# Ledger of designs, part 15: designed miniproteins, single chains, continued (2)

Each design is a single chain, and the fold is of that chain. pLDDT is the mean over its residues in the fold that is shown.

## One batch from the design tools (miniprotein)

Design m4520
Fold by ESMFold2-Fast:
Structure m4520 (fold): chain A 72 residues (1-72)
Amino acid sequence: MSIEELRKRASKAVEQVALDDGESEETAKKVGEAVLNAKNGEEAKKAAKEAGASDHTVTTAKMVADYIERKE
């Protein structure tokens, strides 16, 4: 799997987690975009918080982005 494929799959997975956490569709999309575009977990965490996501969704976005950064 390429890093680009990993980012796309991770983005969709985190968007689904956000929806399951009760986030709006708009917030879930923003959190997915945060994971897709973030260079590291701190950047993804900041963007997810700015989107108004819950602590669980924010933590998930950070962990996933950290994982992707380590693979790149």
Scores: mean pLDDT 81

Design m4521
Fold by ESMFold2-Fast:
Structure m4521 (fold): chain A 89 residues (1-89)
Amino acid sequence: SAQDYLNKGRELEKQGRLEEAARYYEEAVKLAPNSLVGAEALRNLGDVLVKLGRLEEAAEYYRKAAEIMDGRGGDSSPYLERAREVEAL
């Protein structure tokens, strides 16, 4: 499931296996693109990309997560704030 890919991505990220974690987060997004799991996977993908120095891509994924949260009536502000912080670097 999308949740299983998200959980495996988190495990890999904890191990410092950042590129592998990113691939698992991408699969979670593909399986559930307009869901809370998808938004969380996009946020985690953004965080991994920041660690990899891929700041422009990270900002794009944070903004996509914000769009999903906003469309669902959820709180988009943490995702938008993180995107703005990365864009200011």
Scores: mean pLDDT 86

Design m4522
Fold by ESMFold2-Fast:
Structure m4522 (fold): chain A 68 residues (1-68)
Amino acid sequence: SELEELGLTLIASSESVSDEEAKELLIKLGEALINNDKEKAIELAKELTKHPNEAAQQAGKGVLEKLK
């Protein structure tokens, strides 16, 4: 599914993120998307948009736009 593919992409992208908190949030968001847990994915994506890491912010915004 599109959400599963997005989740796998986010987990793969987390490997290049040096910020451990942002990395953990990206992995959790990816897992929520793979499990089709839309409610949890929205919560995690909102947390990412507030994070100081730019890659995390962009990932959170992108997921929120797709889940509307």
Scores: mean pLDDT 84

Design m4523
Fold by ESMFold2-Fast:
Structure m4523 (fold): chain A 74 residues (1-74)
Amino acid sequence: AQGEAEAGRRGDAVGPKTIAKVAAKLLLDNGVISEEQAKELEEKTSKDPKLARELVHAAHFKDYEKVKELIEKI
């Protein structure tokens, strides 16, 4: 296995990428953003774990106004 077993234990290697994907999927599934915007969001938030966390939090609470604000920062 190439790095997958160790990645789960560390959390940092998997955390930002996983959070970014969850955020993008939640927004896409709720129709807040387009599929193209979801891909761009995933790429940018994978490099900024703080932004990814705020997006997941806003999406979970259905705070779409804050979601749009965060997308504008991308």
Scores: mean pLDDT 66

Design m4524
Fold by ESMFold2-Fast:
Structure m4524 (fold): chain A 86 residues (1-86)
Amino acid sequence: MLEEKTKEAIERLEKAAKEYEEKGHLEAAEILREMVRTIRKMGVASEEAVELALKAADYAAKGNLSKAAAYYTAAMLVLIGEQIDL
């Protein structure tokens, strides 16, 4: 189950990153790629962390870097929590 969730999370984030890159939102794409790298390194994922990372990317694409940073930090904290529970 965990390996499937990790693969699905990575695929969703990589697809979103590609879409943002195609639209010229390079900062949003990089946020999602950083999350993918973190998930691969930790070997954990959660739906909540993925959704928060996607919100961070959306705010970055809109130029709201303060909200992007806040949502990205929340996503990282959720992901760290998942790693501690393993």
Scores: mean pLDDT 83

Design m4525
Fold by ESMFold2-Fast:
Structure m4525 (fold): chain A 63 residues (1-63)
Amino acid sequence: MEEREEAIRYMAETLLKVGEIIDIVLKNNPNASIEEISEALKPAFDLLNQGKWEEALKKAKEI
């Protein structure tokens, strides 16, 4: 049971971080296409997938 609760918390936390990265990139690029946003987000998501949240956030702000 504890493993399930920790997995759900981890997923929720990860989704919130993903949403924050997307929001930053969208605000900095209001006229960009979905394809351009998707390409720009790849480096930030690679860093997030490596557990490097601070670096992912900085990368998103540079886009």
Scores: mean pLDDT 77

Design m4526
Fold by ESMFold2-Fast:
Structure m4526 (fold): chain A 59 residues (1-59)
Amino acid sequence: KLEEGKKLFEKGEYDKAIQAYEEAIRENPDNKEAWENLALVYYYKGEYDKAREYIEKAF
């Protein structure tokens, strides 16, 4: 799911990328990379409050 999310993000399919990263987090909540990538997607969508929330989960 993490790699699928990255491919979707590269295609600009942000909502599908979010779903893939959320799936990766459900399977492994300690997956720092998934939290970081989820934050990055929200940043690109202009949802800075969500981006900040998720980057804090990564650390």
Scores: mean pLDDT 81

Design m4527
Fold by ESMFold2-Fast:
Structure m4527 (fold): chain A 67 residues (1-67)
Amino acid sequence: AAKEALELLGLAIDALKAGDRETAIRLAEQAVSLVPDSEHVRAAAEAIRAGDARAAFAHAVQAGLEA
């Protein structure tokens, strides 16, 4: 659950960096569905939907995505 959500956020950020907003948004929504109570995962997904890569990365780091 939580680990899979973080993996999906990593893939979503990679897609956003590649300019594939549609894929990034879909992956981010899947991450939220796995851990709906996670504020950091939800914030990262909202940033991805807004196209804000900097905010998305910051929230993903807070969610424990940065080693």
Scores: mean pLDDT 77

Design m4528
Fold by ESMFold2-Fast:
Structure m4528 (fold): chain A 71 residues (1-71)
Amino acid sequence: MEEAKKLEIQGIGLLIRGIGHDFIGDREAAARDFREAARLFREAAELSSGEEKEELLRLAEKAERLAEEAA
């Protein structure tokens, strides 16, 4: 589960970066960061099970929505 945790941490980092880009009005960079975060959360979910997998999939959905709103 070390790999899944690393992917989750990377995804969170990209969410934070995306929020920063969105705050300064760089919508293209924000959308890119949010889409990459969603991808990482989905990869982490594939390596996880049960409640952890559900939580990671919800994070991926949130990141996808943020990307759509930023675009």
Scores: mean pLDDT 85

Design m4529
Fold by ESMFold2-Fast:
Structure m4529 (fold): chain A 76 residues (1-76)
Amino acid sequence: MERLEVEIEAGVVEIMAAVLITVSEDNPEIKEEAERILEEVERLRENENLEEVRERLEELRERLLKIIKKLLEEDK
């Protein structure tokens, strides 16, 4: 169960980052940040410590949400 939960959380972070990459073609700093997050998720998939992986995925998700929030606020 715990591994499946981690895989689902990793998939959510990957989808969020991929969407940001797609919509941020005109903003290279955000695109690069989202690409780095994708790279970190791939590294986390190799980590056998599921508790550390979950905590790290939560941090990456919060980081993505902050980027999205900034984009939405600066568009107004």
Scores: mean pLDDT 77

Design m4530
Fold by ESMFold2-Fast:
Structure m4530 (fold): chain A 88 residues (1-88)
Amino acid sequence: TVTVRAELTYSDGRRETVTLTGPPGETFSELEHRDIELDEDGRVVRGYGRFRGLHPLSGGRYQALHGEWWVDDERRVWTEVTPGEATA
């Protein structure tokens, strides 16, 4: 586990500075994903996934991806949480 203070960049271009905790080598462990495309900074710009994680970008930044999400050609993140999928 590592703790970093980072500029978090969302796929829609929003930014915030946060303190994030996680395992950098296991950000994508046990995720479901398909059709993932990355840009030159390593940002997810298209695809589907379901996980909670920090996707590292250049310069110590991270892209926030959590829950069930879609990133389309407009570089928006769509997230839907179904109440019936609450895990204990």
Scores: mean pLDDT 50

Design m4531
Fold by ESMFold2-Fast:
Structure m4531 (fold): chain A 73 residues (1-73)
Amino acid sequence: AVEPLVKALQHEDEEVRIHAIAALGKIGDERAVEPLVKALQDESALVRGLARMTLENHSNETLREKAQKALQD
């Protein structure tokens, strides 16, 4: 389910946030775009890097378009 993974992106534990990003990327749900874009502002460089890679490599074309627009802003 997307909702628990979106909430996991706000978890205190960096490792939990990393797993949430990977899982959201595999699911490809549009609801994940805004939370993943917010993860680009995360305090951890690892979390930011994974969010960027996940958004860029998303199999869903709509998510990739939204991610590319957000990265240009």
Scores: mean pLDDT 73

Design m4532
Fold by ESMFold2-Fast:
Structure m4532 (fold): chain A 93 residues (1-93)
Amino acid sequence: SLVEEGRRAFEEGNFEEARRLYEEAIKKGTGVDRAIALYNLGLLYRSLGNFEEAKKAFRESIRILEKELGKTHGALIEPSYNLGLLEIEEAIA
């Protein structure tokens, strides 16, 4: 998948290619698949220090997952946790 290709590019340090692949996955994906692509883009932005873009991506991922799967679904755990960590890091920086 585009998300798996983007993750490989990210692991190899090819951040521009990873961003391109995640953005393509977001454009082509719907529902849960789009939310997963947004979450991975958020992780990429976080690693680059682009914290505002990371939070926006995590919030949009969470919004879609809540709509598709409900507010108590396990898929919300990782994006919500990572969003919370960024908010704490900004508050103590």
Scores: mean pLDDT 87

Design m4533
Fold by ESMFold2-Fast:
Parts: C-alpha cells; structure tokens; sequence
Structure m4533 (fold): chain A 60 residues (1-60)
C-alpha cells in the first residue's frame, strides 16, 4: 500500500486492517459494489467516500 493512500485513508477514519481486507476482496475478484458495501459497514463512510477508496485501491 502506498504512503499517500494510507494518509488519505486515515483522513476518512479507515483502519489499516479494513484497508487490507478491502484490497484482498478486490484481489479475489469481488465487485466494486461488494467492496463499497463492506467499507460502508466497517467504517460508516458515505457511498461516495467508499467509491473513492475503491477507485484508489484499483489504481495501485
């Protein structure tokens, strides 16, 4: 995980553990929607914030 991504996730209150789980879901072929829903349930982020996180993870 990039340092910039970790910093951005901290601003949104996402733990490194949750970020790792989201990345593992994407690596295993989970849909963007499944990862967005996971992040919303774990962190309380809005859908737009969770979508931004998923887009950032896919670019790494």
Amino acid sequence: LSVIMKAAMRDLGISEETLREALEMLKKGASDEEVVDFLMEKTGLSRKQAEGVVEALKKV
Scores: mean pLDDT 76

Design m4534
Fold by ESMFold2-Fast:
Structure m4534 (fold): chain A 138 residues (1-138)
Amino acid sequence: AMEYLLQGERLLAEALRLRRSSPEPTEEVLRLLEEAIRAYEEALRLDPENVRARALLLYTLGERLYLQGDYESALAKYEEAIALLEANLDDPLAPLYLALAYDNRGLVYEAMGDLETAAEDFAKADELYERELGIKRS
C-alpha cells in the first residue's frame, strides 16, 4: 500500500511539473496521470481505508477529466477530494493537496465561464499556500 501511494505521489508530482512547463494537454502528462491513477487504485486495493490514496485518486481523476474537457465530471471529483481532505487535516500533506484541489477546481470553473466561483477557489488556494505552506503567490 505505502509503496504504491509513494509511486502515485511521484508520478502526480512529475505530471504537475511537466504541465507547468509545457502546453496542455500532452501525451506525456496524460500518461503520467493514468500511471498515478493505477498506483492509487492498487494502494486502495491493498489498504481500502487509506484516506490519502483516496483523496489523491479523486484529485488525479479530476485532473484527467479536466484535460479531456469533461468539466462537470472534473468538478465532481475535485469536490469529493476537497471534502475528504478537509475532513482529514491531521495529514501533514493535506493542506498542500487541498490548495492544489481548490486551484484546479477554480481552473475548471474559469473554463466554464463561472469567473466569480473560480475567484473564490483561487482565493482559498492562495490562503492555504500562504498560511499553511509559507508560499506567497499574490
Scores: mean pLDDT 83

Design m4535
Fold by ESMFold2-Fast:
Structure m4535 (fold): chain A 106 residues (1-106)
Amino acid sequence: SDKLIDEGQELLGKGVEALKKGKYEEAIELYKKAIEILEKVIDTKEAQILLGSAYYNLGKALYKLGKYEEAIEYYEKALKLFKEMNDKKGAEEAKKNLEEAKKKLE
């Protein structure tokens, strides 16, 4: 599982870098690959932490592309996981971005 966690973390890091550079489609593909790997070891606390970050950042990249319905799905996944992990800061950020994405569909 350590190899899969390391691979997931590396892909997440590349995704965050792509997101910062405005390469939203590249960031989405990197986050999706990280999620696929990390879901294989979801029973570990380390994978759960990385998955929360992956779902949240995937939601942000989708939001930047105007894919609001998809962004909502991933923000909801991130919010659920952050709450399960007692990550109050992650949960508050995910909730805020979830509400902003929902507002775009009103």
Scores: mean pLDDT 90

Design m4536
Fold by ESMFold2-Fast:
Structure m4536 (fold): chain A 63 residues (1-63)
Amino acid sequence: VLSEDEVRQRLRKLARERGYTDEQIDALLREASRRSAAGEPGPPVINEMLKEVGDEILKEAEK
């Protein structure tokens, strides 16, 4: 079972590799949390990165 912190760490790493600054990553994570609390769909950028992180983790588990 992957911890939420581990997922967040991988997402931050991926976003940084894509050229996002730590400030931009923090803003995106705050918006995602706000939308989640309001029952709204998350930002598309975050959803795409979460899918990619999930795919990476599954690929590593199959090694």
Scores: mean pLDDT 73

Design m4537
Fold by ESMFold2-Fast:
Structure m4537 (fold): chain A 68 residues (1-68)
Amino acid sequence: SSADRLRELAAELNKDPDIKAELVGDDTLVITSTRSVESIIGLALRLIGDYPDVEVSVEGNTITVRAK
C-alpha cells in the first residue's frame, strides 16, 4: 500500500542525521532538513524521480510527499 511505502521511505530517510522524516496520517510524509535550500531541492527532485506514485511539494526547508 502507499502507506507502507511512505513508512519505509521515512525509515530510510531518518538514517541520514541531517534529515527528519515524519509520517502524518497514512498518506503524507513530511521531511525537514537542516541543510541548504539547494540540498532540499536536490532531495525533492530525487524523490520525484524515484516515486512516480506520489506528489512532492517544497516549502522552505520542508518537503511534503503525498500518495496519489
Scores: mean pLDDT 77

Design m4538
Fold by ESMFold2-Fast:
Structure m4538 (fold): chain A 62 residues (1-62)
Amino acid sequence: GNAARIARLLGISKAKARAAVRTIARHAGLSQREAAERLLRFLEETGDPEAAERFGVSLILQ
């Protein structure tokens, strides 16, 4: 699923990707599915793991 692709794009384990999605979902008030879809879309559009931190901040501030 989305967690596997996020893990590949960030160069981390699937477990860490799932933990990151859960953390984003909790802080942003999103479902895990919505958090994963938004993060995956952002990573696929930018290709930049450093930009992922800024995306996480943006989700929390919305």
Scores: mean pLDDT 70

Design m4539
Fold by ESMFold2-Fast:
Structure m4539 (fold): chain A 97 residues (1-97)
Amino acid sequence: ISVKGEKAPSPEERARAEELLREARELLRRAEELIEKAKKGELDIEEAKKEVEKLLEEAQELLDEAARLAEGDIELEIDVAMEMMRLAVLKIEVKSM
């Protein structure tokens, strides 16, 4: 029985994953605000696209690292997966602008 292959993260790994998840959530929130402002005509669409794409790339890197560190913590894995879905939706939204 290979229970040894899927160990829960250490307290340090869990804390790091939670920090990365929090940073990714803030980047995704900023991306959503920029998309909303661009749609309202408050920002130049091409400038907003460039800023959003940078935020989404940074969020992707943070979420990929958080996913690796969260392995074995089901609650944290779900939180990371939810933000990865949010990231995917925002990538589609930006491409459609």
Scores: mean pLDDT 83

Design m4540
Fold by ESMFold2-Fast:
Order: C-alpha cells, then sequence, then structure tokens
Structure m4540 (fold): chain A 58 residues (1-58)
C-alpha cells in the first residue's frame, strides 16, 4: 500500500542519516505507532508524509 511505501522511505531516510535504531523502529512498528513517533521526533516529515498520502489517496 502507499502507507507501506511511505514508511519504507522514512526508514531509508533515517538509515542514511545514520539513525539505524530509529529506522529499525519505523520498519518493525505499526503505521499508527510510526506516525506518532514521527510527530514527536520529526513533525515536518510527519506532516509531509500525511499530506502526500492524502494527495495520492485523493
Amino acid sequence: SIEEELRRYAALYYEHLGRLEDAEFILNSKLEEVYEYLKKHDPALAVMLEGLKKLLEE
């Protein structure tokens, strides 16, 4: 699904930043938990991903 792809992109982004523990959390957690995590630690990314999901789902 689009949500799974966005989750994977967020995980890859954190992995490239050297934040391997954060990337692992994102890959292994439920989508609701991932969005809550991103709202706390990277609110700009959370807003962008939710906005992109809404646009792609119409």
Scores: mean pLDDT 73

Design m4541
Fold by ESMFold2-Fast:
Structure m4541 (fold): chain A 52 residues (1-52)
Amino acid sequence: DQLIERLEREGQERLEEMKRQGVDPATIERERQRYQRELEELRRRRQEELLR
């Protein structure tokens, strides 16, 4: 699904940008985990729909 890939890429880009801007590592790590979990949930739903 192109949508999920796009969101994943945009999330990674955002986290890299935050790192460059000097945002606290702990904050970046939290954002990363939260975003990762959201993407995983979306992927799971898409996979389930495709599997019948």
Scores: mean pLDDT 76

Design m4542
Fold by ESMFold2-Fast:
Structure m4542 (fold): chain A 63 residues (1-63)
Amino acid sequence: MSREEIEERLRELEELARRTGSIGLRIAVKELKEALEKGDYEGAAKAIENIEKQMDLILSLRA
């Protein structure tokens, strides 16, 4: 995942966190921002993938 892709995904997740008011998602976004500030793009990419997989699973179970 490129740096630009990670930054785009971060913006999408920040918007989602604002809309849902989810404490868990807000914490995940904060951790992702901290990883990016430290230059840990690999860790940031993995965090995004894990969050997306968890959200997809939850949405699939609720459908």
Scores: mean pLDDT 73

Design m4543
Fold by ESMFold2-Fast:
Structure m4543 (fold): chain A 105 residues (1-105)
Amino acid sequence: SAAAARAAATKARLAELEAQYAAIVESWAEVFRALALEQGFSEEEAERLAERFREAALNRDIATITELTRELAARTPDPRVRAALLSVPGTLRQIHDAIAALRAA
């Protein structure tokens, strides 16, 4: 049926967005770890920061993501890196909103 075809397409698109979200989160978690190490954090502190970012992203906690990106941005002298870090909450929120909209349909 047309309804079954739409349901299948929605399920496939949700899986695609969830996979894209997970890949973006993992890439940024590694960037967070690397930047934290460069900024004088210990290996344990850098890993804890990356894990906190992953957890916030999985829970769609934009407030915590914003806090973590601002913390690293404040410690980076490179304005390009700072701008990239500060864009992360907005990028993740757009994907969260797209997933939520598809689930509500």
Scores: mean pLDDT 86

Design m4544
Fold by ESMFold2-Fast:
Structure m4544 (fold): chain A 67 residues (1-67)
Amino acid sequence: SAAEAEAKRVLETGRILAQMSRYSRQAGEDLRRMLTETVKRLSALPIAPEVAARAEEAIALAEQNLA
């Protein structure tokens, strides 16, 4: 569905931003804010709870990469 496609796109964007945060501390702070917005957008999407749980796990790993 369109919602599932959007959720995958948003999650992939968050993953890329988390990886880029490793390049510098300042970039990490900016990308962390972008990741927060990405999570907020994903939470607003009408997706199945099991898909949301998988996305939350992937986002948690991205947050660890930013920390």
Scores: mean pLDDT 68

Design m4545
Fold by ESMFold2-Fast:
Order: sequence, then C-alpha cells, then structure tokens
Structure m4545 (fold): chain A 80 residues (1-80)
Amino acid sequence: SEDRREAEALRLAAEGAREAGLDELAELLEEAAEALEAGDREKALELEERFVELSRELLERDPEAARAVAEAIRRAGEAL
C-alpha cells in the first residue's frame, strides 16, 4: 500500500536525521509515519508541512546539517 511505503520511507529518513543529530526533525518524521500508519492523512500532511518549514530554516542556518538530512531522505527513497 502507498501509505505503508510512505510511512516506511519516513521512518528511514527519521533514522538518518537522528544520525545527523537532528532529533526534532526525526521526531516529526516518526510522528508523520505513525499518522500515515493510522490512516490520519490530515495529521501526516500537517507534520510534513512543519518538516518542510524547519528544513528551509535549517538550510539557511546550517547548510551542512540540511545536506545530511537531504542525503538521508534520498537514501530512504532509494531503499524503497
């Protein structure tokens, strides 16, 4: 199922974010995965929007950390 695959990708991305030391972003991704697994797409979309906003702020303040998150997300997508 699509939601199951998306949730799996979000969990892998969260693991990568934690490895990069970005625990708050990892928590948002994990919570979004849980929302998708529960069928709560509205909550998942809200959490994904918050993740995008934080990622933009991170790119401006810490481009290296932003690159690490982008690479983690890319690897998660390639694994699925």
Scores: mean pLDDT 74

Design m4546
Fold by ESMFold2-Fast:
Structure m4546 (fold): chain A 110 residues (1-110)
Amino acid sequence: MLSREEFEARVAEARAFAAALTDPEVREAALRFVDLIEEMRERKASVEEARRRLEEIMEELLELLEKITDPAERQLAGGVAQFLLGIAAEVYPELAPLTEAYRRRLVELV
């Protein structure tokens, strides 16, 4: 598990990477994932609520990634999504099977 300082640093980095994404819909979905991770860390979302919201965000991100025609932009957006999935699994280890399933689907798209 991440310390508070390590978590805050990773969330700040994740937010910066998400904000740098060129596609507005991909950027918005990635920023919503960052917000979910912060809510998870603060215990404002239950494991079941976090699971549902993570699935909704990831299904949206996967659909948006398929629409990106530039391979470099797709790789960058996919990398940001993988980074966010990693942080989510560290905050709620119960989500690790779900995050690993999405990571595998992302690797096939990028």
Scores: mean pLDDT 83

Design m4547
Fold by ESMFold2-Fast:
Structure m4547 (fold): chain A 74 residues (1-74)
Amino acid sequence: TMEDHLKASEAGLKGYQNGLEGKVDEEQEKARKAHEAAARELLAEGRLDERRARSLTLSGPAIYAANREMERLS
């Protein structure tokens, strides 16, 4: 019944919530690597020099720096 499905979904949701707390760092790492790749793409496209791109990829928040440079070059 719908009630049985609701209870199963509720148990699954609680497990999902507990899992999210443990997986926040994993998602953060994936995002960081993706933005490092974006900085390298800007370098390959001639938008950044190697020194600048290296600085962006070495920093934790490479995302912010890469987006800022893209805005300036647009």
Scores: mean pLDDT 55

Design m4548
Fold by ESMFold2-Fast:
Structure m4548 (fold): chain A 67 residues (1-67)
Amino acid sequence: SFEDENKEELIEAGKENFERAVEAVRAGDLQKAVTLAVAAAILYAAAGDNERAKEVLAEVDALIAEA
């Protein structure tokens, strides 16, 4: 259905942005990491996954704090 297809696309985009955010932290590009983490959170929230949206922000924040 349209809702299922749209949610899958949003989740895939969220995962991709989250993976890029983690890479950006490891590369030392904290501005890029925050931008990508926020984008991932917005995408997960738009898919209805508010828990995952919170998790990706917390995980990137934790990685930045360790940097």
Scores: mean pLDDT 85

Design m4549
Fold by ESMFold2-Fast:
Structure m4549 (fold): chain A 68 residues (1-68)
Amino acid sequence: TEEELLKLVRELAEKAGLDVEEMEREAREAIAILKANPEEYREELAAVAAKKGPPELQRLMALLMELL
């Protein structure tokens, strides 16, 4: 779900010492862009998911793919 994705973004931003509110705002904007253009980003998201990064990144990618 979108809220699970945003929660993960907040947790990752906090761990990285980034501005949580700014990162959440940017994430909401990025999600809106992806939802508006899912076909354009579907192949790119699949390619990133296939590279098997950290568990948090894999979960983030899975949640993004579910929203598209």
Scores: mean pLDDT 73

Design m4550
Fold by ESMFold2-Fast:
Structure m4550 (fold): chain A 81 residues (1-81)
Amino acid sequence: VTLTPLQVRILGVLMAYGPQTTSAIARRLGVSQATVSRHLRALEAAGLVEASGSGRNTRYSLVLGKVEPALRAAVAAQAAA
């Protein structure tokens, strides 16, 4: 799984603060809600995050067993590049 710098930061927010809405993540990272939503859908499709709730109240949380290996790989790739 290829993670972008912003996706790594999203995973970091979820790790530090627990389950968060798209708007809360966008506010913390200083990016648009649309940008965060796109990346969260990619992370959910990759199985790195899971969504709970529905509509505007959807919260995203980490799938810990998959996040640690993927995040380690992404950090190594960014440190090398």
Scores: mean pLDDT 73

Design m4551
Fold by ESMFold2-Fast:
Structure m4551 (fold): chain A 99 residues (1-99)
Amino acid sequence: MLEKPSEEVEKLIKEANEETRRLVDAIDAGDVDSAREEAQKLAETLKKLREIDPLYADIVAALSIIALSVTLIDAQRNPEKAHLIPVIEEARKLIEEAA
């Protein structure tokens, strides 16, 4: 089981979770530019987390990828959202490469 994270690790986990939420919100709003910006911020936060705790970085990245996968399924089911599929796939790849 996971040991309690340090305050620094807890801060980065919270930041990554907030960035994941903003990324999903931007995609849901159809704001591709904001989605790309939030994906970049999330990747940078995950890189910082990986340097101090690779296990928590892997866990947070996995949770972010699950959230994006749910968003991808929604875009695949809704033709009006099909134009968002490329940015969702780009964000997932960027997160996978950062962790």
Scores: mean pLDDT 84

Design m4553
Fold by ESMFold2-Fast:
Structure m4553 (fold): chain A 58 residues (1-58)
Amino acid sequence: LLELVREATRNASEEVRERVERLVREGKYDEAAQLLAEAGLLTPETEAAILRALIDQS
């Protein structure tokens, strides 16, 4: 997931990259997906990876 997020945000501002990466590291995958969508950076691959991570949370 983190690698996909890094690729999706590669051309984004530093603020967006840092915030999304922090949310992923904190396990706040739903908030990370929302930020990516608002920034126009949410790819189908990244969305699928986030959904999998949410399902895998115990």
Scores: mean pLDDT 77

Design m4554
Fold by ESMFold2-Fast:
Structure m4554 (fold): chain A 66 residues (1-66)
Amino acid sequence: MEKLEKAKQALDAGNFEEAVRYAEEAIKENPDNPEAYRILAQAYGRLGDTEKAREALKKYEEVLKK
């Protein structure tokens, strides 16, 4: 999925806001993709948004049970 790959690339480049955007777009296309939630949590963590990171991790766990 191109949006998921863009999210990973943005995260690696330090563009955390872009990583959040691409991860959110990947989730909209496939809400059952756990990797997208993992990237979202990591990007929010790097931005210092611990509450959003925790929320994304909770969704990651929910999706993993599928």
Scores: mean pLDDT 82

Design m4555
Fold by ESMFold2-Fast:
Structure m4555 (fold): chain A 64 residues (1-64)
Amino acid sequence: GKADAATRVAVELLAEGLISPEQAEELARLLASTTDKDEITAYLVSLGVSEELAQEYADRVLSA
């Protein structure tokens, strides 16, 4: 479900070295709790993820 998709995205970003373990935990919580694509995208961009990649991850979570 959405929580599993959120965890997968957070783990993927952590494995790529784009975010810290603490940021991955915060991201997984945010992704599980919100349905706002703009909120998810803005948060990912604030972590250093590109806007295009952030939108792709947001869509992946929201479609799960």
Scores: mean pLDDT 80

Design m4556
Fold by ESMFold2-Fast:
Structure m4556 (fold): chain A 63 residues (1-63)
Amino acid sequence: MLEEEIELALTLMQVSIYKRTKDYEGAIEALEEGLSRLTDPELRKLLEEELEELKEKKEEAEA
């Protein structure tokens, strides 16, 4: 198993915990930290898509 795939999985688990507690700021920070540890463009793209969804949810929650 590639190390970056493990980092992706761990990042998504942390993001999931924050999403369940509605801490979208914490979720975004965890995701951005995960992105800094990844160099694979395909895996980074998956996290970038999740980041956009989190930003949308944060705006919806603040509106």
Scores: mean pLDDT 78

